# Designed miniproteins, single chains, continued (2), part 105

Each design is a single chain, and the fold is of that chain. pLDDT is the mean over its residues in the fold that is shown.

## One batch from the design tools (miniprotein)

Design m7641
Fold by ESMFold2-Fast:
Structure m7641 (fold): chain A 77 residues (1-77)
Amino acid sequence: AAEGIAALRAGDYARAMAIAEELGRQVEAKMAASEEARAAAEAADAALVEEGQRLAAAGASREELAARAIETLAALV
């Protein structure tokens, strides 16, 4: 999380994306191995969608939305 958010804040979107993709792959592997991990990931995804819609309606930047997504993925690994 911290490294991905730091890259995003520094404007290094390629690195932030690479970190998010790695976290996503780790979450998918965990979901494949565990029903509990799948349920946690699905709940986090639903919460992120609702929060993302709320933030976007409030005029949040793409960076803020991306940071929340990275935090959510990191919490699931």
Scores: mean pLDDT 75

Design m7642
Fold by ESMFold2-Fast:
Structure m7642 (fold): chain A 79 residues (1-79)
Amino acid sequence: ATPQDIALQLIRSGQFSSVSFDPAIEAAVLQILEEIGVPQNLHKRALLMLGQNSPEAEALRQAVVARNAEAAIKLLQQV
């Protein structure tokens, strides 16, 4: 599997918060965020939030998996 496939699997399963942020997986997550249309100034915040075990992190995970940039941006702007 590609790093992007692994990143999506970890995000979908909620296991991303339990990993050490391998540089290849981190880069793949950032690429996914760019591809779905999340602005670059929110990428670092998204990466940190996806690593949390909060209701907002779970909502962000679902927005990213659904490729819903508008929902993801709204969640990231609330932090």
Scores: mean pLDDT 78

Design m7643
Fold by ESMFold2-Fast:
Structure m7643 (fold): chain A 86 residues (1-86)
Amino acid sequence: MMSEKEIIEKVKKFLEEVFGIKYSDEELEEMLKLLKSNPELLRKFVEHLEKLLKFLIEKGILTDPEVIEIWKEIIEAFRELAKEAE
């Protein structure tokens, strides 16, 4: 299973490289802690990411296979965290 540190590093890199958004490790750790403390919120967040990914692919906005794969890996990591929190 992917560690919390690996999830944070993957999300940080993804947000910086794809969207140009820079977060500190502390900010991402706080967000992850919030999501983990609220399993319902975490499930809703996963649902949001899945719907957003599908929408962007269907509209032809997101076409880079590498970006799509990273997004799917992030969704899977958060989905596993949601299962562990239940």
Scores: mean pLDDT 76

Design m7644
Fold by ESMFold2-Fast:
Structure m7644 (fold): chain A 65 residues (1-65)
Amino acid sequence: STEIAKELLLAALDFMEMLGWAEVERVGDEVHITITSESERDREEVEATAEGLRALGLKVTVTYS
């Protein structure tokens, strides 16, 4: 379901934050992501996760440190 997909993507994003790839701030239904990794692969994975969340209707912003 859309709700389960959303929860899984948010869990993946939290795991990426734990790995030091990004800093994540949630404000209501908005997600603000600051990518902190200099690895192109890590950046692409975070951006793909952000795009997945946007496809599910979340407002997601991505910035780079």
Scores: mean pLDDT 85

Design m7645
Fold by ESMFold2-Fast:
Structure m7645 (fold): chain A 94 residues (1-94)
Amino acid sequence: SQQILNIAAGQSASVRIQARDGDIIIANVSGPAGSQVRIIIRDAADPSRLLGRAVINAGQQARLRLRGPDGDYIVTISQLSGSGNVTVTISIIG
């Protein structure tokens, strides 16, 4: 499955995804040069459980192999730097 998020300068967005143990979650970031985002993946049932974290620049990709139960996860993306909007495409491959 695939989700597309548009994030304005200095903003954050979250999406709920369904994933299975062993799935690969891929985030691709597009936007102006100098844009940097933080990506955090948490268990939706227990948000204190951090499954993954990445900080990546526009034009880069983050990958995480899920090590957890099948279920719902919250992916939160925050723009840390840069001006203008970034687009983040989240794909799940299993």
Scores: mean pLDDT 84

Design m7646
Fold by ESMFold2-Fast:
Structure m7646 (fold): chain A 82 residues (1-82)
Amino acid sequence: LKELINQMLTERIVKATIEQMKQIRPDVEFSELDIINKKNKGTYIDALVLDNFISEESVPLLEELLKGRSGGEVRELLKKLL
């Protein structure tokens, strides 16, 4: 589980999401932390599914990992996985 999540978040998902955010707002510097703490809340996981960066089958695993956590806690969790 940790291996799978780390691979998805660091190699494919986080980098792709950062690049997408840079295209939307080229005037702003983005980090993986900014993706988690968006002001207008679509969920981080929903955004990744819609952009076809993770399969729907992976959503329950990521939701369980992030369950009950604030944006700050999710940021710290992903920072430890990176």
Scores: mean pLDDT 49

Design m7647
Fold by ESMFold2-Fast:
Structure m7647 (fold): chain A 91 residues (1-91)
Amino acid sequence: EEEKKQKEIEEFIKEIEEKMEKEIEEKLKELGKGRNDELDEKEKEELKKLMSELLLKATEELKKKGILNDEQAKALLEMAKNGKNVSTDSG
């Protein structure tokens, strides 16, 4: 049944997004910062590293679930690496 499959995929994506958000929030708390606080360069590097690791994990899980293909997975990893949105080639 298509509805059940779509709901499962949507729920899985939401779970990944929530996990990423929680990890980012926890890292900000570890740095002594809130979501609205300005980060210094070192704190921004720490956050970028965390986001890259989270995106790698999320991409792997989504690919394993069959939600993302290899090309989409690669695009997300490049977004993490370059700090750019995956859908826009704003060079």
Scores: mean pLDDT 68

Design m7648
Fold by ESMFold2-Fast:
Structure m7648 (fold): chain A 95 residues (1-95)
Amino acid sequence: VQELLEEGRRLLDRAEDNVEAGEQALKEGNYAKAKGYASAGIASARTAIGLFQKAKELGTEELGKEADELIKRAEEVIKRAEEVLKQVEEKEAAK
């Protein structure tokens, strides 16, 4: 169970890094790079959520609470990435 949480945390950290890179690329006007990073961030965060859900199923009540907190963080990362994708779409439509 701890291994699932640890792997999930690694993927969540990767997702956060990707979203930050996507937000930076968006600010620089590199929309292709912004879309790539945002999509990668969503994929990593979704995989992390799956691992946290599995940890919650197999773990104690205590580990389930920790998994719920990590799932919320991953959902926030997805929301940030979706905002990047939305802003890219809006800026590309304004051509």
Scores: mean pLDDT 84

Design m7649
Fold by ESMFold2-Fast:
Structure m7649 (fold): chain A 91 residues (1-91)
Amino acid sequence: SKSVENLRELIEELLKAVREKAPEKVLEELILEIETEIGVIYIEYAVTGDKKPLEEARKLLEELLEELKKLLPEDHPIVKRVEELLENVKK
């Protein structure tokens, strides 16, 4: 799925931005783009009935959360937003 490929690229950009201590606004813009891409993957599922892109997105979000917890405190707003996204994808 193109949306899953876009999600991978956005996750890599977010992790780079966190490592480089980018401004909070940049991190917030990247997480909003990730949330938007997850929404697109849900629409693709609604149209096609294919769960594979959602399962791939879940795995990518789990890997993102693990990497973020190495770089940021567990109570950081970005960590909490990724946890919420992951919980929503598990439904």
Scores: mean pLDDT 84

Design m7650
Fold by ESMFold2-Fast:
Structure m7650 (fold): chain A 67 residues (1-67)
Amino acid sequence: SKEDAVKALSEKYKVKESLILYLLDKGLNLKQVEAVLIFYPGLETVEDVETVLKLVGDKLDSYAALL
């Protein structure tokens, strides 16, 4: 389920569930979220997430394809 996937990503990457849900709310799918967590470790705040999203732009699908 979505809830199980969010919890698994949170535990694996040590990122708050709220930040993973924020990424999903921004329209990212689970593969794109995991790509962000892999390539940009240590996300702690919404501001960190917004900074990463500005940096990656339309490259999210390319990063997700590497998983």
Scores: mean pLDDT 82

Design m7651
Fold by ESMFold2-Fast:
Structure m7651 (fold): chain A 83 residues (1-83)
Amino acid sequence: GAADLAALDAAYAEYLAKLKELLNSIDSSNREAILKAIGAILRLIGAYEDEKLKLKRGEISGEEAVARLRAFGEEEIAYMRSL
């Protein structure tokens, strides 16, 4: 329901903010790292849209959608920290 979507949206906003903060910490001359960081943000957006679609279709619970998006966000944070 609406509460499940709100929880997923909150998790998405949290991880998007964290990835944007990591992107902003990259030296502006490091073009390769910036492009890779943009890729991580685009992958998070894709994961959010996929989980949102599954949730709207009743294919997944709200708790499962949030847990999956958080796990995905942590992987992308780890990826960006490796740059």
Scores: mean pLDDT 90

Design m7652
Fold by ESMFold2-Fast:
Structure m7652 (fold): chain A 89 residues (1-89)
Amino acid sequence: EEEKKREEEIKEIEKKVEEWEKRGVPKETLAKFYLSEALKYKLSYELFKDERDKELAEEYLKKARELNEELAEKEEEEIEELLEKIKKK
C-alpha cells in the first residue's frame, strides 16, 4: 500500500509536468520544478525521518538530472549546504 501511494504521487507529478511541456515550458524550468519537489521532501525527511520522503526526494532528483544534469548537480550542492546550516542550529 505504501509503495502504491508513492507510485501514484509520482505519476500525478509526471502528468503535471507533461501538461507544462505541452504548453511549451522549457526543460530547464521543468528540472527546477523537480528539484523544488526534491528539496521539499528532503526537508520533510530531516524533520520527520520518514523513509518515504527520502525515497520521493531521490526519485524527483533523478528526474531533474534526466532533464538537466548540470543544473541538478548544482542545486543538489546548494540543498546540501542549506541542510548543513539547518543542522548546525
Scores: mean pLDDT 75

Design m7653
Fold by ESMFold2-Fast:
Structure m7653 (fold): chain A 80 residues (1-80)
Amino acid sequence: KKEDERKATIYFTAGGLYIAAGDYETAVEMFKKAAEYDLKAGNKENAIRTLERARDAIVEALGPDHPLAKEVEKYLEEIK
């Protein structure tokens, strides 16, 4: 699934750019899309790593009790 792998990379890169811009809500949506394409490509470990990086970035910026941090953690647990 080469196209799914490419889309995962595109959404992951976009997520990082939105983190840098301070748009954490859109960043979380981009990282969730990246993880979905990683799963479609059969790369579950990559999907987990993508969401772990997203969780860490959101927790550092907004704290672990923020709704966005909880959303990322919930999605991460669902795919493990």
Scores: mean pLDDT 83

Design m7654
Fold by ESMFold2-Fast:
Structure m7654 (fold): chain A 62 residues (1-62)
Amino acid sequence: SELRQELELLEAYLESLKETLQIHIDKGTITPEQKQYFQEEIREIEEEIARLRAKIAALERS
């Protein structure tokens, strides 16, 4: 399923973003502006994952 493959790729990307953000936080080299940018990108990806999950659920009911 294309939608399931897209979901898996987005979930992998989300985890990569979270890990990268945490590494920068742990190193103490991230600015507040950079941290906000990462957090906004994470939020957008989480919203897209939620939309894809809803689409998959709707299709599996049909």
Scores: mean pLDDT 85

Design m7655
Fold by ESMFold2-Fast:
Structure m7655 (fold): chain A 70 residues (1-70)
Amino acid sequence: AESTPLHIMVNRATNVAYQAIQTQGPDAGLQAARDTLQQGAQKHGIQLSDDQIDHYAQKMVTSVQATLDM
């Protein structure tokens, strides 16, 4: 399967954000996504700027909320 370390991190962060949004709301989901992406980037040696982390985290929260509103 074609999976990059970034794709694995994004999937992990999305799952964590989904759980946090379901139990604690969107602000908790955004924070969980940011924290998970930052930790994953360090673990996999990926250089992500704060802006990139925020962009991915916000996109994940928006996507999860859209799924929950369906």
Scores: mean pLDDT 78

Design m7656
Fold by ESMFold2-Fast:
Structure m7656 (fold): chain A 61 residues (1-61)
Amino acid sequence: MSEKEEILARLLDLVRRATAEGKLTPELGQVVADAIKAIENGDVETARRLLDEAERLLQRL
């Protein structure tokens, strides 16, 4: 499994958890969208950073 596939799987899981908890805010949604765009552009490091940011945001909500 590639790093790109791992990050996408983790983003999907994060969105699923956030939705179940009623924590899918516009701010969290924007960070997730930016992470997906980074993956589409091949920028795996930016995508990983944004995934970590999304995880931190979810923990704060």
Scores: mean pLDDT 81

Design m7657
Fold by ESMFold2-Fast:
Structure m7657 (fold): chain A 60 residues (1-60)
Amino acid sequence: GEELFEKILAEIDEIINNTDDIDEAKEKILKLLEEHRDELTEEQIDKLKDYVLKKLEEKG
């Protein structure tokens, strides 16, 4: 649901902000998304992936 989407988004932000290595951040985010893949819509997963790409570009 929407609450799960917001929770995952917050966890992604924490991973990106607290992980200095971009590759390590990507692996942690991928694992998080895989854990919740069946609980998220395809549209929600795509939005999360776009958000991750933007945030990682800002970090690099």
Scores: mean pLDDT 79

Design m7658
Fold by ESMFold2-Fast:
Structure m7658 (fold): chain A 93 residues (1-93)
Amino acid sequence: MTPAEFVGEVLERAARALRKEGRYDLAERVEEIRPLVVRAVARMDPEQLSEFFRASTRGDEETIRRLFLEAGLSEEDAERVARVLREFSEYFK
């Protein structure tokens, strides 16, 4: 399994868990960003991947946004991804 495939599967499972718990709005937002995250992660080097996983566990929105900008997302998409991933990390704290 590639890192991109792994992250895609994690987000798909996360969206299903959120729907089961009645968090439909957050589940839909996770599903919407999933293809953007998968595409960006496929372009990340090992150092960027390591930084992404650390930032994701901390809910470090600014670091996530920067990494996705570096991976070729627009500013709007990078901000959207970073915000959703931060909200998701806070939900499971």
Scores: mean pLDDT 83

Design m7659
Fold by ESMFold2-Fast:
Structure m7659 (fold): chain A 94 residues (1-94)
Amino acid sequence: MKLELSVDKTVKKGDTITVTARLLEAPEGPVLIEFKNLSTGEVKHFGVPPQEGAVVEYKEKAKEVGTYTFEARLFDQVSGEEVGRETVTTEVVE
C-alpha cells in the first residue's frame, strides 16, 4: 500500500516537529498508523480513515539539537499485518 510521509527539513530547537502521513491509496478496511521517533523511541498510534488522501499528523517538541528519523508503519486492523512503511529525517538546529 502506498503511503507518503513528510516533515520539514529543518526545525528550530524548542519548536514543534510535525510529521504528516498521507494515504495514496484507499485501504479495503480500517487501518492503524504507528509513528515512531527512532532516535528517542517515542511511539504514538492513530486510527486512519480508510480513504485515499487521508492525512494524519504526529507532533512532538524538538527538545534537543540533532538528526531525528521518524518511521510510520501502517497496519490492517483486521489481520494485524503491516501494509505500509515509510521513513523521513529532519535536522533540529539551534
Scores: mean pLDDT 83

Design m7660
Fold by ESMFold2-Fast:
Structure m7660 (fold): chain A 60 residues (1-60)
Amino acid sequence: SMADIERGKEHLEKMKEYKAQGNGKKALDYASEAGLYFAHANDLERYKEAVELGIEAQKL
């Protein structure tokens, strides 16, 4: 749904904020939540972005 896409985008923005701060644990948590919202919305492109950003967060 559009609401799930919006919530996913909000979580993805929070993820980027925490990643910029070097907080990999919170970045990964927000990336995971964003991915779940995009999966519920059936938005494969944004889901892939969230997964890739989560992998990057794990390296912090």
Scores: mean pLDDT 84

Design m7661
Fold by ESMFold2-Fast:
Structure m7661 (fold): chain A 98 residues (1-98)
Amino acid sequence: MRYDALAALALLAGDEAAYARYRALALAEELRTGDLRAGVATFVARLPIPDELKRAFAEAVLAGDAEAVARYRAEILELSETFPLPVQVATDLILSLL
């Protein structure tokens, strides 16, 4: 289960309790499996991009839709060129995990 995507959707909905629960489950999965991708959707949900793109990305990750994830990843990377350099570098690095 993609708990990071569920955490991202909860964050976008303003549901603090659901966010905290799914974030903890995502961290537990990361610690159990070593899969660093467990934080990607939550990271994207905090970027200075439109909420509709954040939600679409999280939904694509939750659905396991690799083509949609790749398309939204490309759109986020194009937008990241306008971000402050530390955020741009972090975005490139974290999205490289997909």
Scores: mean pLDDT 82

Design m7662
Fold by ESMFold2-Fast:
Structure m7662 (fold): chain A 75 residues (1-75)
Amino acid sequence: SVLLEVHDLLLRAREALRNGDVESMIRYVTEAIRLAMESGDLSLVMIVTGFALDMASQLPPEQSERLREAVRKTL
């Protein structure tokens, strides 16, 4: 299920952020966005993108911009 895969990736992204692993967090978030896009479910894409923006707000400016750029590049 794409929903379960996206959910798992977002949980891994949250865990990576808690551990200070920004690189893995960005990787998991962009993978979740790619899966949502491949599914063609616009609502899922919007939800995952919103989650990514919320995570970006918790990051230092430099890492926040890296996540935002990765999201834009994936979309």
Scores: mean pLDDT 85

Design m7663
Fold by ESMFold2-Fast:
Structure m7663 (fold): chain A 68 residues (1-68)
Amino acid sequence: MIPSNEQLQALIEWLRELAKTAPPEVAARLLAVADELERLLSEQPDDIAGARALLDRAGDIVDELAAR
């Protein structure tokens, strides 16, 4: 299921909040994905494939943090 733009915006905010307490290396990766998602929503909000790829990347980073 593809999140709504509202849900994607909430996810961007959550990723940025998570980055504040993450190790610097992981924080940089979380911020990069959040910035790319925000750019996608601003420039290409109908790019479903791009949104999925960024969501998969965000999930991988979050899973890496959760495994600690």
Scores: mean pLDDT 76

Design m7664
Fold by ESMFold2-Fast:
Structure m7664 (fold): chain A 72 residues (1-72)
Amino acid sequence: SQQQFDQQINQIIQDLRDGQMTMGQAVQRMIDLYTQSGDTDRANRLRQYYRISPNQAIAYFGRYRVQQGGSS
């Protein structure tokens, strides 16, 4: 369900914030979630964007707000 999917994304973001996983691990888990949901196009685009800008890729596909957490 969409609610369960959103919960999984939020859990990845929380683990990333708590230092329980690296940025690369968070991206990989998001790719896995999109692949499992059948959204191969988003998974592939996330892989490409991560190669250029990991923070932008996570924000785009996981709705992660890296800019807000970076201020002092």
Scores: mean pLDDT 69

Design m7665
Fold by ESMFold2-Fast:
Structure m7665 (fold): chain A 107 residues (1-107)
Amino acid sequence: KVEEAIERIKELVREALENPEKWIAEGKALAKEQNVTLSSDDSYAFAALARELAKILKEVDSEEVKETAELAVAKFAYWAALQKGTGEEYKKKLEEYLKLTQEQIEE
């Protein structure tokens, strides 16, 4: 049960890294539903990833799964920052997406 949730989180991170265009599009759709404008394509991708991670966390109430989801968001954000050659802005987004993941768990 917990192992299945962790593997699902890892697959989502792999998909986000392999196909960022899909996640950017999904994030833009999500932001439009919430009437929000984000600062970059990476921000939209992270929002979409956070939403999917929150769904898994809601299905499996476990601290181990929560820690895995937080680490996954951190790794994706850091990878995106490195690919863009930008550091400081994406470090801030890392913190924001960890917070979004926690807020969505509480739904």
Scores: mean pLDDT 65

Design m7666
Fold by ESMFold2-Fast:
Structure m7666 (fold): chain A 73 residues (1-73)
Amino acid sequence: SKIQRMTTTAMVAARSKGFGASDEESLRLGVETGLSLGLSEEDARKAAELGLTMSGLVSNIPKMEAASKKLLE
């Protein structure tokens, strides 16, 4: 689903920042992941930016999924 694709994009951005990547690098990796999953550039960027905002979360898929659902509103 679109929510799952956005959640995956956000998790990639969050994880990259958690491993010490810059915000720009983490955003880039997230956007590339979202585009690879078939998201539009706008949706991929929004999801990656969400991941940066919520970086520091350990694997909390339900919370990230709920936040991704809010982005679709």
Scores: mean pLDDT 74

Design m7667
Fold by ESMFold2-Fast:
Structure m7667 (fold): chain A 55 residues (1-55)
Amino acid sequence: SDVDHWMRLQQQRSQQAQDIQDQGKKLSDQNLKISPDLAQQVTDDTQKQIDQLAS
């Protein structure tokens, strides 16, 4: 049904967003030890990717 298809798409998007968040956080945490500015750039780029999936 259309509802089942929509629910699967939402579930897939949620999983993709979670993966992006997890990867972005790991990169940000690693860069924070070297430069806060680099960590912030990684965080901002991660959020942009998540925002694109949410639309």
Scores: mean pLDDT 79

Design m7668
Fold by ESMFold2-Fast:
Structure m7668 (fold): chain A 56 residues (1-56)
Amino acid sequence: ASFSEKSDEEKLKVYNQALSIFREMANGSEETFNKFLQYLFKEDPELLAFLKEKGV
């Protein structure tokens, strides 16, 4: 299913899974982790809007 078809809880779960993966891939590099986050929000602006709505 597309991201927009997921519940709010599933959206947060997907986001947290992505954060976990990005942390592992970045291997302690804050610069690399931030680059992954910037890319994620650029590719998925609906996710960014959802997170802003939730106050994160």
Scores: mean pLDDT 73

Design m7669
Fold by ESMFold2-Fast:
Structure m7669 (fold): chain A 62 residues (1-62)
Amino acid sequence: DDELADRYAALPPRQQRIVHLTVLEGRSQAAVARELGVSPATVSRRLRAALAALGASAAEVA
């Protein structure tokens, strides 16, 4: 339960923000891209990198 929290805390601030907005707040990647002033592709790439660093996958969320 704290394993993801520890890994999340180790992420760069930009990756933490993207995970927070998409996973915890349920915002779409397109909405996050608009708010951050980047392309949706940039959000997708950073989110994928953040999830890989967290060790999380779609299979972990039942």
Scores: mean pLDDT 72

Design m7670
Fold by ESMFold2-Fast:
Structure m7670 (fold): chain A 98 residues (1-98)
Amino acid sequence: EEERRLAREIAILSTAAALHVVGAKVEGNDPAVRDQAAADVESLGDRIAELLEKMGRPEQAKKVRDEATKAADALRAGDFDTAIEEVNKMIRIADEAV
């Protein structure tokens, strides 16, 4: 039951990360919006990774952090297609880990 609760929390955080990337794409001519979205994605990725570590999934937690960093770097560069791809990889890793 706790594992089901953690899985739900991960799903909510994953959805938030995807929305930040999409939001940045809509407003993507503003570097400040991209930088904020990148910081938010990294923060959400770290939180997802911490939940996965609590579930005994340290390898998946590391992969989530790695993909969150790639998505954030792509956002800062204005490469929204790569950012969407990497955040979707992060979400898939997290979903498959629960």
Scores: mean pLDDT 86

Design m7671
Fold by ESMFold2-Fast:
Structure m7671 (fold): chain A 109 residues (1-109)
Amino acid sequence: GHDAGAGAAAAGNGAAAGAKTLEAQMTAGAGATAGGAGAAAGDPEAAALGARTAAEGAREGGNEEAAEGAEKAAEYAAAGKGKEAAEAGAKAAEAGGNKKAAEAGREAA
């Protein structure tokens, strides 16, 4: 299935994994947790908000690729574009080094 919320949650988890400082990891981790809760609740908008917060953390932590992917996944999730959100989320998770989140994003696509 094309689950926009799951794609955004995967992006948030990828961004959190990619953050290189403790402060950035805390910001990205909080965003990933909120995004995952939104996805679980079936709320793609909440999942997108979490992914945007995680993207900010990844950017501050020096992982621009994970941040860009997470922002793109959040945009697609907010627009209801499930397949595109999931694909962008999987790419962000790969860039962040979170293989489990990348697999979840691919399954959501």
Scores: mean pLDDT 71

Design m7672
Fold by ESMFold2-Fast:
Structure m7672 (fold): chain A 85 residues (1-85)
Amino acid sequence: MDEEILEKTRKLLQEYTKEEHEKLQKKFGKKLSYKDLVARKVAEVLGVPLELAREAADELGIKEGLLFVFAVSAVQFEVRLKLEK
């Protein structure tokens, strides 16, 4: 089931990332960077302050590619919780 969960997580991230991008851009009236979008999504998924998520990513020197992996892990955790309910 690991492959199935990972595939669903990637699809969910891709779909919601694009939809969230448009939604946030419309809401704030400006374009947000992928890094900011990922930080916001991770903060919400983990239930931590946005500032903490941004600080953690910056402190760890996370590159755009690694931010994607981090986001995937967070979304995977969210999917796991939904499946248990």
Scores: mean pLDDT 55

Design m7673
Fold by ESMFold2-Fast:
Structure m7673 (fold): chain A 86 residues (1-86)
Amino acid sequence: SEEEKIIEELIKKLEEMKKNIENMSLEEFQAFVEEIAKFLKEKKASLEIENLVAWTLGAAEDYLKQGNYEKAKEALEKGIKRLKAL
């Protein structure tokens, strides 16, 4: 389904962010957030998916701003697990 393809692509994007988070500037992180937001809008993702991704990226960004890479990775991992459960 289209929703399954959206979820698969989001998981790949979040896993890539998690892998690179310690080497990523806040500006680079925010650029990835904007790319994901554009992707969700273009694909007409459900509100459930949009809300889950917004929560995930918001939490990760807050921890990244604090320099807490461990908690930023945990936030991304929680989002990935929730997407896999859909």
Scores: mean pLDDT 87

Design m7674
Fold by ESMFold2-Fast:
Structure m7674 (fold): chain A 70 residues (1-70)
Amino acid sequence: SEEAIEKRAEFVIESLKKTAEYLSKLMTVDEIEKVINKNIENFKKISTDPRLVEKVQEAAKKIIEELKKK
């Protein structure tokens, strides 16, 4: 269902944001980008819904862009 996709996307996006915030204290933005991209690649392997994957990828790009502004 659409609600299930949105709820799933929110959970994954929140997890990515928390990971990025934590890693920003330990490593460079370039290194964080590599970690996030690897997480997205792993997520694509287990997710069969293209809409969910697209929402998560767009959020990941925004998270990386926000880190680059700092």
Scores: mean pLDDT 79

Design m7675
Fold by ESMFold2-Fast:
Structure m7675 (fold): chain A 83 residues (1-83)
Amino acid sequence: MLFYLRLRLPPGVDGHEAAKIAAKAIEEKFGGEVISATQLWDGTYASVLVRAEGVSGEELAQTAVDALRSKGIDSTVFDVVEE
């Protein structure tokens, strides 16, 4: 299944680096294939597109938020869409 995850980032955070942190955590935990990890809207949001099986969008989103928090980035889930 494809997941489109968007995270809202605090001011001053590099959205591209935040997206990479989230993507790496998802790959390491679930073995998912990351298709893209990038910033949106002048870096205020991080976007991750991933293909993964046997996992929910909620689990992916929580994994991303937890990984970012471990790096001192307090993000919130904007949305997660399953295809």
Scores: mean pLDDT 82

Design m7676
Fold by ESMFold2-Fast:
Structure m7676 (fold): chain A 66 residues (1-66)
Amino acid sequence: SLKEFIEKLEEKIRKLKEEVARLRKQLEDPSLTDAEKKEIELEIQFLEGVIALLEGVINFLKSKMK
């Protein structure tokens, strides 16, 4: 059902936000090279972009539920 699909998307967003939080904690490691920091920052940006797209999909789907 549409409700179950939205719930699955919300669960995916939660897991992606947990991954972003994990990566942000990794950036606190003082032993990281500049290249490693840049790679983690790019991974965070990519994941935040995916989260925004999924949130947009949920908002669209909810707008179709009457």
Scores: mean pLDDT 88

